# Ledger of designs, part 113: designed miniproteins, single chains, continued (3)

Each design is a single chain, and the fold is of that chain. pLDDT is the mean over its residues in the fold that is shown.

## One batch from the design tools (miniprotein)

Design m11931
Fold by ESMFold2-Fast:
Structure m11931 (fold): chain A 76 residues (1-76)
Amino acid sequence: SLELALQPVREGRRLYEEALKSKTIEEIKKKGEQSIKLLREFLENLPESELREEVEKEIEEAEKKIKEKLEELKKK
């Protein structure tokens, strides 16, 4: 079903937002890793090359933002 097929990307994006709002390094890492895992699961099931490229870039940007957030929390 469409709802089932979109579930990983929806949950992945939600967890990404939660990771960026998290207050501890442990929470950001855990939620960030789960987010990336779900986004990659969605990517693996995509048949279109053009959309796959865009989702790959979205995942790379999300990984970068999570790393930046983790570094900011260590900056004290």
Scores: mean pLDDT 80

Design m11932
Fold by ESMFold2-Fast:
Structure m11932 (fold): chain A 65 residues (1-65)
Amino acid sequence: SKEQLEAAKKLAAVKAAQEAAAVTGDGRGIEVEVEVRGDKIVATARNGDVEVVVELDLKELVERA
């Protein structure tokens, strides 16, 4: 559903941002981009020179509903 897709995008973005913040020790200035690639959601978070990529499988997310 659209609600599941939106929740999955938010989850990917939060995970990427959280990991970038953990590496840098600062949650400010994090830029997050979310892309859907076929059956996957890819979230990329950048903070300065740090880049974190989180991938979520859409099939796995649908099966958990």
Scores: mean pLDDT 73

Design m11933
Fold by ESMFold2-Fast:
Structure m11933 (fold): chain A 72 residues (1-72)
Amino acid sequence: MFEEEVREAMYRISLSVILVSYKTKGDNMSDDDKIQSLKMIEDAIKAGVELTPEEKKLYEELKESLKKKGLL
C-alpha cells in the first residue's frame, strides 16, 4: 500500500521525463533511448501504473518506430 504509492510516484516521474524527451526530440531520439524508454513504460504497466492518454500514445509510437526498424 504505502510502498506501492511511492513506487507509483517514481514511475510517474520517469514517465514524465520520457514524455518530455520524446516531445522535444521526436524521431531524432536514438534507437537505444527508444528501447530503454519502451522498457521503462512496460515496467510501469506491469507494476500497475495507469498510463495517461498521452503516455499510451507515446508507448504505441515507440513500438511502431522500433517495429519499422526491425528492433521488435
Scores: mean pLDDT 77

Design m11934
Fold by ESMFold2-Fast:
Structure m11934 (fold): chain A 96 residues (1-96)
Amino acid sequence: MEEIRERAEEAARKEGVSVEEVLRGAIELAERIARAKSLEEAMRILQEAEPAALAVVRTALEPYFKDSDVAPSLEELRRAAEEAARRLRELLEELR
């Protein structure tokens, strides 16, 4: 949680937007990945992502893909993205 918050703050400063805007973009990105029908679609979603949202989502997904030597399956990626979206929503609520 603290690492995700710090990354969101860094991304917000770099892009000149609010932390709330970065978190909303990251939540939308994670939800899109969770609904991807193929690994290729998930990769396309990541390629089209705004840099700030992507940085936050990558940080939220890091604990699920610690073994970088193994490519995640679509099922693993979707489950990780769903949990990332949940954690990001909780963080956004804490900033109220």
Scores: mean pLDDT 77

Design m11935
Fold by ESMFold2-Fast:
Structure m11935 (fold): chain A 62 residues (1-62)
Amino acid sequence: MKPSEKDIAESLARMFEAIAKTAPQTKENYQDHIALLDRLAERVPLAAAELQRIRDKLQAQL
């Protein structure tokens, strides 16, 4: 059974939140996270819509 897009996105969101707390908060780091989310959307189509939402939120921080 396929997990829901929301379930996958929530797991990824928690991972990125944990990384964000420990990693340096630089413009370059934000751009790298956005690029990673774009790649993940290609690899995990089921989560694409939720990953796009997270990506857009990070883009707004730039």
Scores: mean pLDDT 67

Design m11936
Fold by ESMFold2-Fast:
Structure m11936 (fold): chain A 81 residues (1-81)
Amino acid sequence: MITFEEAKKLIDDIVKYAIDANTELSDEQIELIVKRLNESTADPEELKKYLKEKIDEARRMGGKPAEVAIKNLEKILKNLK
């Protein structure tokens, strides 16, 4: 399965996609991402910590694209095991 480093990269790519595309992820896309993260070799607590750090970073940036990134990340965080 994916490593913790690959899981962090996936989270970073999700943030970048939200900022660049200004688009909320669908529930189906969230489910696929959550499944991939849950199947990673990463500690669930470390994954949740990283997601929270990215949410806080987006909150500090502000603006509409950052709001979309926060919504996407919060949906992932609440569905993560």
Scores: mean pLDDT 80

Design m11937
Fold by ESMFold2-Fast:
Structure m11937 (fold): chain A 98 residues (1-98)
Amino acid sequence: SMENVEKNIEKLLEWLKKYAKGSEEDFKRFEEVFRELATAIANGDLQKAVELAPEAIEALRKLGIPESVIRDLLRYLEGVKNDDIVAALMLRTALLQE
């Protein structure tokens, strides 16, 4: 459900704050992109998810988040909606794109 996705996003964002070394403004921008990305995945909007993924990666890197933490985030997103494995796999591929 959308409410469950929202709760999972909030929990993840609180966890991520301990690793963020950027400004509050940079973190807020990441929150906005990440919420849209997670919502797109939850709704099965694969096209929008793929479009948002690169912006989310750039925002995480700008915050100084370690690559290991970014990898953990990808794993978490893969688990958010088990009924849409294709969307999760495409997101993972986009987020790990060189």
Scores: mean pLDDT 66

Design m11938
Fold by ESMFold2-Fast:
Structure m11938 (fold): chain A 78 residues (1-78)
Amino acid sequence: SEIAERLTELMNKLPPRSQMILGSGVTLTEMAAWLKDPELARKVTDHTIELLKADPSISPEEQKELAELLRKYTEEII
């Protein structure tokens, strides 16, 4: 999807730790969706966003875009 492509593009620009956080968060959200647990999928997404917010090297604009894309991706797959 266009959302997944944009998330991948943004992930590649992040520091290694934040890349791992985003990649792991997406994988866990996809697993929760596969389990048909939308509440768990949303919880994982929110936690991933909070962990990424703790990275001061990610600009406020990138933070906002990442949060919006992650939430949209989660709603697309559940």
Scores: mean pLDDT 87

Design m11939
Fold by ESMFold2-Fast:
Structure m11939 (fold): chain A 61 residues (1-61)
Amino acid sequence: SREELLEEIGKLTGMSLENAEKLVEVARSLGIDVAVELARRYARLSEEEAKRLRELLEKLL
């Protein structure tokens, strides 16, 4: 479900649910690559974590 995907983004990035939803909005408006890059910088994601985030965002869009 959408809620489960948002929770997984929160676990992966340390973001609140509100910030995870804002990240999805960034992905929708500016593209997944921009959203992933922002999350990498914010949460200091590894390459594996960034790939996982991309998969989650693709499922939400």
Scores: mean pLDDT 85

Design m11940
Fold by ESMFold2-Fast:
Structure m11940 (fold): chain A 79 residues (1-79)
Amino acid sequence: LSERQREEERERLERAKKEAQEAPPGSPERTRALEEVAASALALGDVDLALAYLEQLAKEGGPETSAAARTARDELLAA
């Protein structure tokens, strides 16, 4: 990522974290916000942060979201 893209991803990460905290548990908005946090963390190379939010998605998401989050987590851990 360029310096500008890294700054934009950090801003996206902070917005997504805030949205996740403010969204009701189990809402589509919370699921989307948690997905954005994990994606932005991965784009920034913060694997530990991404793993933490993928674990949260696995716990809070619906069946399809939980399955996808577990798969993504397992792939990162296997790398």
Scores: mean pLDDT 76

Design m11941
Fold by ESMFold2-Fast:
Structure m11941 (fold): chain A 64 residues (1-64)
Amino acid sequence: MVSDEEIQEGVELIRLAVLYVAAKNAKKRGDEEAVQEGIDELERLAKTASPEIAAWAREAVKEL
């Protein structure tokens, strides 16, 4: 049986991917407000997520 922790990590990973893609697309459009909103959400995820996903979220912010 998959643990609740593994399910939570899966949800966090999907959220990370969605936020990153949305922010990247906003950057391509020149929508600086949407990019900043995406960065803020990724930074929030980095504070609450598991250490591995938090590290990936911080890297995503640096790439934006």
Scores: mean pLDDT 80

Design m11942
Fold by ESMFold2-Fast:
Structure m11942 (fold): chain A 100 residues (1-100)
Amino acid sequence: TEATFAGLAEALPGEIRVVGVASGPREAARALAERARRIVEEVAREMEAKGAKVEVEVEESEHVSAGVTVLRVEVTIRVDGPEELVREAAARLAARLAAL
C-alpha cells in the first residue's frame, strides 16, 4: 500500500509556484507531502545562500475519500534576486519533486 506524488514547479517573475498532490494511505501520503516540503525548504535555503531574499508561503489541504488520503500542497516562493536564479531553482524543484 503505497502513496503516489505528482508535483509541478513554475517560474514566474520574482516568484516560484509549486503545486504537489500526494495520494494514498494517510501516513504514506503525509510522508510524501513532508518530503516535498523539505525539498522546497532546501531549495529556498540554497537561493538565500546565493544572495537572494526569499519568502515562502505554504497552503496545505487534506481530504479523505473511501480510505484514500489526498494531500494538496501549494507553495508560493517569492524571490528578490536574479531571474536566472529563480529559473534554475524552479527547474531543480521540478526535477526533485518528479523523483518522489
Scores: mean pLDDT 85

Design m11943
Fold by ESMFold2-Fast:
Structure m11943 (fold): chain A 79 residues (1-79)
Amino acid sequence: QVQEFLKKLEDTIKELKAEGDRETLNELLRAIQEILMLRYEAEQKGSREAGREANEKIEAILERMGQLMEEYELKKLQR
């Protein structure tokens, strides 16, 4: 669910910024940048196959971001 994922991402970024965890924050921001670049490249290629390939790579990045956010949630529970 895109809306739920985006809300969780926004909340996590806000919390990381407040706590000063720049390493995890920068890792999430780099992932967002990678997604934007992949979408841009697929758009430039203009083919359905290029779009599918980009979507597969984007899904892998989103999964990695989800894992980082879950790890952060677990660390919060141990405060």
Scores: mean pLDDT 79

Design m11944
Fold by ESMFold2-Fast:
Structure m11944 (fold): chain A 67 residues (1-67)
Amino acid sequence: SLSDIESEVDEAVRELHRAVLKTSNESIPESRIVDKKLLDEADRLLLESTSPEAIKRARELEKKALS
């Protein structure tokens, strides 16, 4: 059903975005990270969130952490 497909897609999307955030967090030199707490918060949001809006917010937090 659409509901079942949506649930599976949401989980796969969260896993992909979480992996990207972890890779960014681990590979970015400390000198490039202006706020590590924002990166940590983005990762936590992706772990807890089931909504596309929260995923977009996590991406925005990552971007802010690097600016």
Scores: mean pLDDT 65

Design m11945
Fold by ESMFold2-Fast:
Structure m11945 (fold): chain A 81 residues (1-81)
Amino acid sequence: SLQEKAAEIFRRAAEENLTYKEIIDELKKAGVEDFVKLWLEDLGLDYDSFSNEEIAELFEKLSQAPTPEEARKILDEFIKK
């Protein structure tokens, strides 16, 4: 899924201390840049408000959500931090 690809890229970014440009290049190559950017913007989240590790954990949890309702619960818990 796009969420799984995003989680992997942000996890790697945290582990390898990737720059913002390198993260965007990896997301673009994976075809998830626009999805992640629009998704964060539409939900009132900002890339700079969270660590790469926190974003990776969020997308890992979202990729495992069995329904859209469960995905929404995960998002609500993340936003409340």
Scores: mean pLDDT 70

Design m11946
Fold by ESMFold2-Fast:
Order: structure tokens, then sequence, then C-alpha cells
Structure m11946 (fold): chain A 96 residues (1-96)
């Protein structure tokens, strides 16, 4: 999907040149798109991109890294609803 590709590019640009607020807003957009997707491959790709971004930004936060590991395990199990719940919890932590 062009929309999925554009959203991942927006996230990459925000990670390189954007503010924390811009990164958080792009992560929220990616979560919304993942929730709306009925394609398991697109859903998996978006959730993995979100998790990779958070892992890259906060490598020294042990609580976030634990949530990253839990989200990746949920993705590997095909439990995308669980993975989205974990990602939403990570985003809430980033806003506080």
Amino acid sequence: SQRVADLVQELVDALRNGSKEEVIETLKKAVEEARKSTDPAEKRFLIRAIVAAIRHLYPDDPELQKLVDEALKAIDAGDYDRAIEIVEKMIEKLQK
C-alpha cells in the first residue's frame, strides 16, 4: 500500500529530523492504520516498524525494551491485537 509506505517514510523522517512530538504523532498514525488494516502482512509490517522505531529511540530504557520484546513475541505468534495493545502502552509512556 502506498499509504503504508508513505507512513513508514514519514516515521523515518521524523526519527532523523523531527521533534519528539512529531515522532509520537506519527507513531499514533501508524497504530491507527494498523488497527484499520485487514491485511495481516500490512498489519505486521506497520507494527514491526513502530516497535523498531521505539527500540532505536530508547535503547537504554529497560521498561520500554521489555515491552519491545513482548510486542515482537506477540507479532511472531500472530497476535496482532495484543501487539497493538503493547505498542499503545509504549506510546502512553513516551507522552508522560
Scores: mean pLDDT 83

Design m11947
Fold by ESMFold2-Fast:
Structure m11947 (fold): chain A 57 residues (1-57)
Amino acid sequence: EGEALLEELLAAIKAGAPREEIDRLTDRLVETLRSLGASDEQLERVRALGEKLYEAA
């Protein structure tokens, strides 16, 4: 699921999806990783990456 969510997030960013959709996908990815035992530091990096990729698109 995490891999599929990451692929969906990248596709949405490339397609110029609205910020709300990018944020929703990022939140779902973070939630999935948290349930798998990811650290708060790792989760923060994922959120920062999503923000940076959206700004770069």
Scores: mean pLDDT 73

Design m11948
Fold by ESMFold2-Fast:
Structure m11948 (fold): chain A 88 residues (1-88)
Amino acid sequence: DPETEKRYEENRELFKRLEELRRNNTPEAKEEMERLIEERAQELAEHIMALREQKGFLNVSEEEKQQLLEETKSTLEEILRETLEELD
């Protein structure tokens, strides 16, 4: 799937930038790293939610959708941070 390949490529580029920021070890670099992680997690969470709706039987309220989106985003942020730590 071209979109899945594109997401993997985008993640690869992101991890290169995150690794560079982590090596700089400044407060400014740490702040930028957290912003990049949050931004990517948001994009991935929105994509995952769209795919879940496309596959059917996800007839939930907007409030519940927002809760699932936030939980998915939080999980993805944690995965991204853990992956970065493992690259040591």
Scores: mean pLDDT 77

Design m11949
Fold by ESMFold2-Fast:
Structure m11949 (fold): chain A 101 residues (1-101)
Amino acid sequence: MEELIEKVLELLEKESKEKIIKAIEDYLKEKGEKTHPPVVSFAEGLIDRLKAGEDPKEAFEEIYKKLLDYLENSDLPEEVKEKIKKDFEDFLKYLIEKLSE
């Protein structure tokens, strides 16, 4: 996970906002309906912040902190938390692939 986060942050600093937004929108279109709601909300929240003119790296770091706080303080079963973490990992891998094109 940490290595994926580091790679995403590097790409968010390097790539255009337009390219980043498109990659996230493509993820939601292709995989959103099969993705756990907290990860969908992360992706949608990131798009909203980028469209509002926020720095992509800073927006990602702030939303990521909120996701971690949510998972830590949530009374969800551990099995569900692990599935959310896996969906988030798959989202990060998708972004790395698309932003590296």
Scores: mean pLDDT 84

Design m11950
Fold by ESMFold2-Fast:
Structure m11950 (fold): chain A 70 residues (1-70)
Amino acid sequence: LTPEERAALAAQLQAGRDYALQLADHFKAQGDKVAKTKGKKAAQPYFDAAELARKGAEELDAAAQELLAA
């Protein structure tokens, strides 16, 4: 990959990271609302989805940093 191609791919991975973080915040907010009205058990799938999205964001950011460091 050329430096320009690496930078472009890293930017796409970082955009994916930002989207995954937005999803994590969204699921956490929905989980908090569900927990307040229906209890923690009903909210658990939302919290699980938020953690999965955060993990995905970390992996995307790590991949972007590897490309930029090459």
Scores: mean pLDDT 87

Design m11951
Fold by ESMFold2-Fast:
Structure m11951 (fold): chain A 91 residues (1-91)
Amino acid sequence: AVEAADNMIKAGFDPSLVGLFFEALGKKYEKEGNYEQAARFYLASGHAFYKAGDYENAKKSFKKAIELARKAGNQDLVEEAEKYLKEVESK
């Protein structure tokens, strides 16, 4: 999902709109109980907001990705999201 977000941004899509798009997908999959896919979409959302310079929305999305990755039991995804959160917190 992060790679998909990056490809959309490279194709000329507005990073803030890409962030909102993946946030909406994350919310949808969370409501469906698919926590792993929801976490991946929130990670992509946070990455896009980070590229937009929207560090506050990036942090919110990465924190949500960590929460959902933990619910999914996917430790690799938790660690990936935590690395992104650390990067944005340095700004």
Scores: mean pLDDT 88

Design m11952
Fold by ESMFold2-Fast:
Structure m11952 (fold): chain A 83 residues (1-83)
Amino acid sequence: EELVRLAVETAAELGEKEGVPFSEEEKEEIIKAALKEKTVNEGILKAAELAAEIMLSKGLSERKAAEIYTATAILAIGEELDR
């Protein structure tokens, strides 16, 4: 749960810097959906994917959404490897 939440918070912070902030409701919906995945890694990737979809829906470019997705996935997976 902590790593999925870290992934969502990381994506939200990066999205806010690009002018596409997340609501608390959007963050909790992503976390809830990601926690349905069977593994922590699958949950992290699902959280990054859903966050990117929300950013795209708010007008962020596909390129920027892909960059945030990649950064979020790498950061959260890195935290799991350090544990």
Scores: mean pLDDT 77

Design m11953
Fold by ESMFold2-Fast:
Parts: structure tokens; sequence; C-alpha cells
Structure m11953 (fold): chain A 90 residues (1-90)
């Protein structure tokens, strides 16, 4: 089954890391255990992978090296879901 999800990330803290704030769009295929990044902020390197019943997402700032890691339970996701994540950094 294919799921298109949106992740809205808000980073609070130093301006240099606020470039990770924005909209991340992913396509997940649970039958193939595949994940694709459809859109992301320009300053972000994004990896997405399925491991068992978990979606693992890595978001790295290309300039600062700040790494954000998220795990989401696939059983809680539906097609069209929007997930909001707020992160405070130093």
Amino acid sequence: MKLNITIEVTVKGPEKNQGLSGTYKLEIDTSTQGAKVLSKPESADVGAAIYGNKLRISIRNKETGLLLLFEIDLSKLKDGDVIKIEVEVK
C-alpha cells in the first residue's frame, strides 16, 4: 500500500539550524518496504527507510551537520497524514 505523508518540522534555536524548518513530503510503499523523499528544504539531506513496522527518517543540515532522527510507527500512519514536529536546539 502506498502512503503519501507530510512532515512539518519547526526548529527553534540558532538561525543557522532553522533552515531545517519546513515541509517534508514522503511516499511510503509498505508492500515493498520502500520510502522516497518527494520534497524537502534545500539545506536538508534526508534519508527515509522502513525497518519492520517503523519508518526511520534522518534529516541533516548540510552546512552545520545537525542531525535529527525520527521513528514513526507505520501502523499509526494513513495516506494524506500531516505530522507536526517541533525541535528545540541550542
Scores: mean pLDDT 80

Design m11954
Fold by ESMFold2-Fast:
Structure m11954 (fold): chain A 72 residues (1-72)
Amino acid sequence: SEITEDDIAGARAFAARLSTLPDEEAVRRVRGFLRRAGEDDSEEVARRLTAALRAGDEEAIRYVARLIASLR
């Protein structure tokens, strides 16, 4: 799937939003997003991805951008 600048911007906005939320709410939002994208939506995977996104991990941000692109 082709990743656009808008997909990357969307992923960064999502990561920034997660940083403003309580831990359990952030994990629930990530889990819901993973489920919609047809990915592993287990609590373990969602917690790991939430932590990576909150840490500004560029690989995690690009992973989310790919999922956003897949939902277009």
Scores: mean pLDDT 87

Design m11955
Fold by ESMFold2-Fast:
Structure m11955 (fold): chain A 65 residues (1-65)
Amino acid sequence: GAMAQAAIERIRDALEASYLALDEFLGKEITPERLEEIRAYADKHAPALHQARVGGLEEARRLGA
């Protein structure tokens, strides 16, 4: 569904932004190769993080918090 896709894209964007901010804080130059590496990492892990988040929220609701 579109909602799951939008959530995954949001997580992907957040991961990319976080790693870019970290690299800037550490004084690293953001090369095209580094940007591609960060994007590949975000793309790989965003679906798994979304599933973990959804599962955790659903379980918390089921348990009453």
Scores: mean pLDDT 76

Design m11956
Fold by ESMFold2-Fast:
Structure m11956 (fold): chain A 91 residues (1-91)
Amino acid sequence: KQERQLALDIVRLTRRQMERTRRRLEEQGKSREEIDRALQRIADAARRHVDHLLDQGVLSPETAELAKRAIDALLRGDEETYERYLEQLRE
């Protein structure tokens, strides 16, 4: 329960960070390529955090995999896949 909640919080924080960063960069007139690079850096940092927690035994391999797949779905803009993985993390 605590493990899955932590993964869920990481994924949700990552989504909020991506949304804020995309909006800010769009308002600044940044290109899609520049926005995509910024979002990729956020996703990479989130995946490293998940892998670190997996290495420390804080997250199970299953929970870490679900979290990383949710992050990848966010990066692709695949909201349906993201919500499916979030629901799996809540169970």
Scores: mean pLDDT 88

Design m11957
Fold by ESMFold2-Fast:
Structure m11957 (fold): chain A 99 residues (1-99)
Amino acid sequence: MTEEQEEEILRRVAERLGVEVEEIRELGEIEQPVEELSLETVERILRAYLEAIRIAHELGLIPVTPADLLAALDKVEPLVPERLRPVLERLRAEVEALA
């Protein structure tokens, strides 16, 4: 992706989540292990990721299906502590509703 396409994705993600672009950038720069993140922070990261994938598809940058979104959630599931599983299950249900 070009920097201009990345900025467009960040802008649209921020608009859909009702937050500032800077807040989305800060989520992308978190290098802490998932175990050290709060439930609220993990939920924000996962929602931003989901919206970024949807927007990239709308812009024609990547071919994305509901199955691809579910595969992305499956990829992060082994990295998510059991205490954070309710957040993951909520997002999975939302993605399944898109299918």
Scores: mean pLDDT 68

Design m11958
Fold by ESMFold2-Fast:
Structure m11958 (fold): chain A 80 residues (1-80)
Amino acid sequence: MEEIKKLLEELKEAAKAGDLEKAKKIAAELFELIEKHESDEARKLELELEVSDIFLEVYGRGDVSEEAVKRLEEAFERAK
């Protein structure tokens, strides 16, 4: 839970610094977590789309929605 928020904060920070490679690496780590925790294909896709949406917002604008983070965390808790 806090790990996801920390990764999102680092993603935002990397985007502001112009470190695109670090931002991509953080996004990849989030996708890896989803892949390891979810076996339901539909739910996995939903989580991956959420991460992708956040990544695109951070990469393009340097901003992240708290609601998006909360939704992702709740989805992870439901998956356990």
Scores: mean pLDDT 61

Design m11959
Fold by ESMFold2-Fast:
Structure m11959 (fold): chain A 70 residues (1-70)
Amino acid sequence: MEAELRAAWAAAVEAARALWESLRTEAERRALEAVLAEPDAAIEAATTLEEKLAAARAALAALEAFAATL
């Protein structure tokens, strides 16, 4: 569980970092912040490793979906 959480979270962080570095306009950065708002709230609310893993995977999926629109 923890190894899976660490891997999923690392993937989400890396995806967010790569997207943030590629964004040039304030509007694009605000769009990324909006995409991350729900995953961030879910991670903060998560109390179990399974909830945290689900939140991390949802964050990665949201970032991948956002990247596909660019």
Scores: mean pLDDT 74

Design m11960
Fold by ESMFold2-Fast:
Structure m11960 (fold): chain A 97 residues (1-97)
Amino acid sequence: MIKITYRVTFPPSMSKEEADQKLNTFVEELRKLAEELGLKIKDIKVEYDGIVNGAPQYKITITLEGEKEKVDEFLARFKEIAESLGMTVELEKIEEF
């Protein structure tokens, strides 16, 4: 079991309402990705972290069960999907159990 924490930043001047809508789309895309890769999502936590330099920021914590190779694929595609939605993502922490 792996717990992964990302910082997600939207473009400056984006409204929180627009950011929340894009983030909801992103979370649904992540659920589909995990299903495609045969990973079990045990938990997804999304926390609004405020506005930093005019940009909405969030923390996303995902707990996954599955094969390490598929988790590594999930991490790579996580960044790709986020960037396609105009988000910048930074990996903050990985915890293995």
Scores: mean pLDDT 84

Design m11961
Fold by ESMFold2-Fast:
Structure m11961 (fold): chain A 81 residues (1-81)
Amino acid sequence: SSIEELKERVIATVRDFLANLRPAAEPVPEEQRPLIERAVEALAGQLRLLGEPDLAARVLSLPVGEQALLLELVAPLLVNP
């Protein structure tokens, strides 16, 4: 099913990002921080529902710049154009 495929892609994307983590090169503009925080909390909630609480905790512990980079990779998977 498309939902199971999405689940697998989201988990794989998060795992790959964390395995190849590097510091963000650019600071996040202050006006974007609340949006990133809300999106990361939503992603962490989804990861917990998918049975990946360890990934959720790791995502929440990332600096905001790295959280923003992860969201750029994951958001297209969630909204599907």
Scores: mean pLDDT 79

Design m11962
Fold by ESMFold2-Fast:
Structure m11962 (fold): chain A 79 residues (1-79)
Amino acid sequence: SMAEKEWEELLKRLGLKNIEELAREALDLMGSEFDEEEMLKVLDLLKVPEEYREEVIETAKKLYESGEITPPFELMREA
């Protein structure tokens, strides 16, 4: 499908392997707490196909909640 082609091209363009890596990249671009509306804006900026946006958001939320990507790590190191 066109969405599958857009998804493959997006991952190749960004040098990413899968949806988990894209979710991590999107969280890095947010630079703060997880916010679904801001995540949608980031995904729009990255030109993520609409069909994949919900899955990216779900993946990002799981990564954020699991503590794998919890900013600011540098400040937490000193505390």
Scores: mean pLDDT 72

Design m11963
Fold by ESMFold2-Fast:
Structure m11963 (fold): chain A 62 residues (1-62)
Amino acid sequence: SPREAALAAIEAGDYGAAARIALGSPEARPLVPLVQGRALEAEGRPEEAAPYIAEARAADPA
């Protein structure tokens, strides 16, 4: 599924692919904040990532 593909791209560190998949599908769209947060964490910016990770948790009902 697009959601599984986006999560796999995040696990692989391919945040560009993850962002394209998440933005391209309603099923994967709730993952957009998670992609942003993980990309910022990978850049060594965890304080800037924190609000995106919180938004991702709020946007994903299960």
Scores: mean pLDDT 81

Design m11964
Fold by ESMFold2-Fast:
Structure m11964 (fold): chain A 84 residues (1-84)
Amino acid sequence: MEVQEKALEELKSTLPEEVYEKILELVKNKDWEGLKELLKEVALESGLDEESAEVYAEAAVLLLKGKVEEAEELMRKAIEEKAA
């Protein structure tokens, strides 16, 4: 099971084609820093606050790297901090 393929397919169904093509280019080039910045911008444009956008972008990059457990842990910590 290719975790990256599933994450990309979900992004393709959720995001405009132009944004998805930029994500594919960054993933292909392994530009994880640029990918994080683009995903953070997308999240901010979607109405997320700065902290939520940062967590979303970092978790999405981890998923695209195939680091599912690290992405889940990051999301869990962010939810716990907001619930406190």
Scores: mean pLDDT 75

Design m11965
Fold by ESMFold2-Fast:
Structure m11965 (fold): chain A 77 residues (1-77)
Amino acid sequence: MKTVAIVGIGDRGIRTAIELIENKEAEKIFLVDREFTPEQISRVLPLILEAKKRGIEVELSTLDKLKEADEVIDARP
């Protein structure tokens, strides 16, 4: 099981998550940021649902979860 953490859930982070989901390059994805705005949550919710349909778990998380990831992608601006 490959777990990927994406740090920063702006446009780059969302794009990276979409690519991982479409290419099935991860079985679990952590979307990591310091805080989640309502706008960011609205952007990621459809992504979480689509990933789930493809058998991929997407979780909103904090920096503590980076230790559980096989790969970390820094997508911060």
Scores: mean pLDDT 78

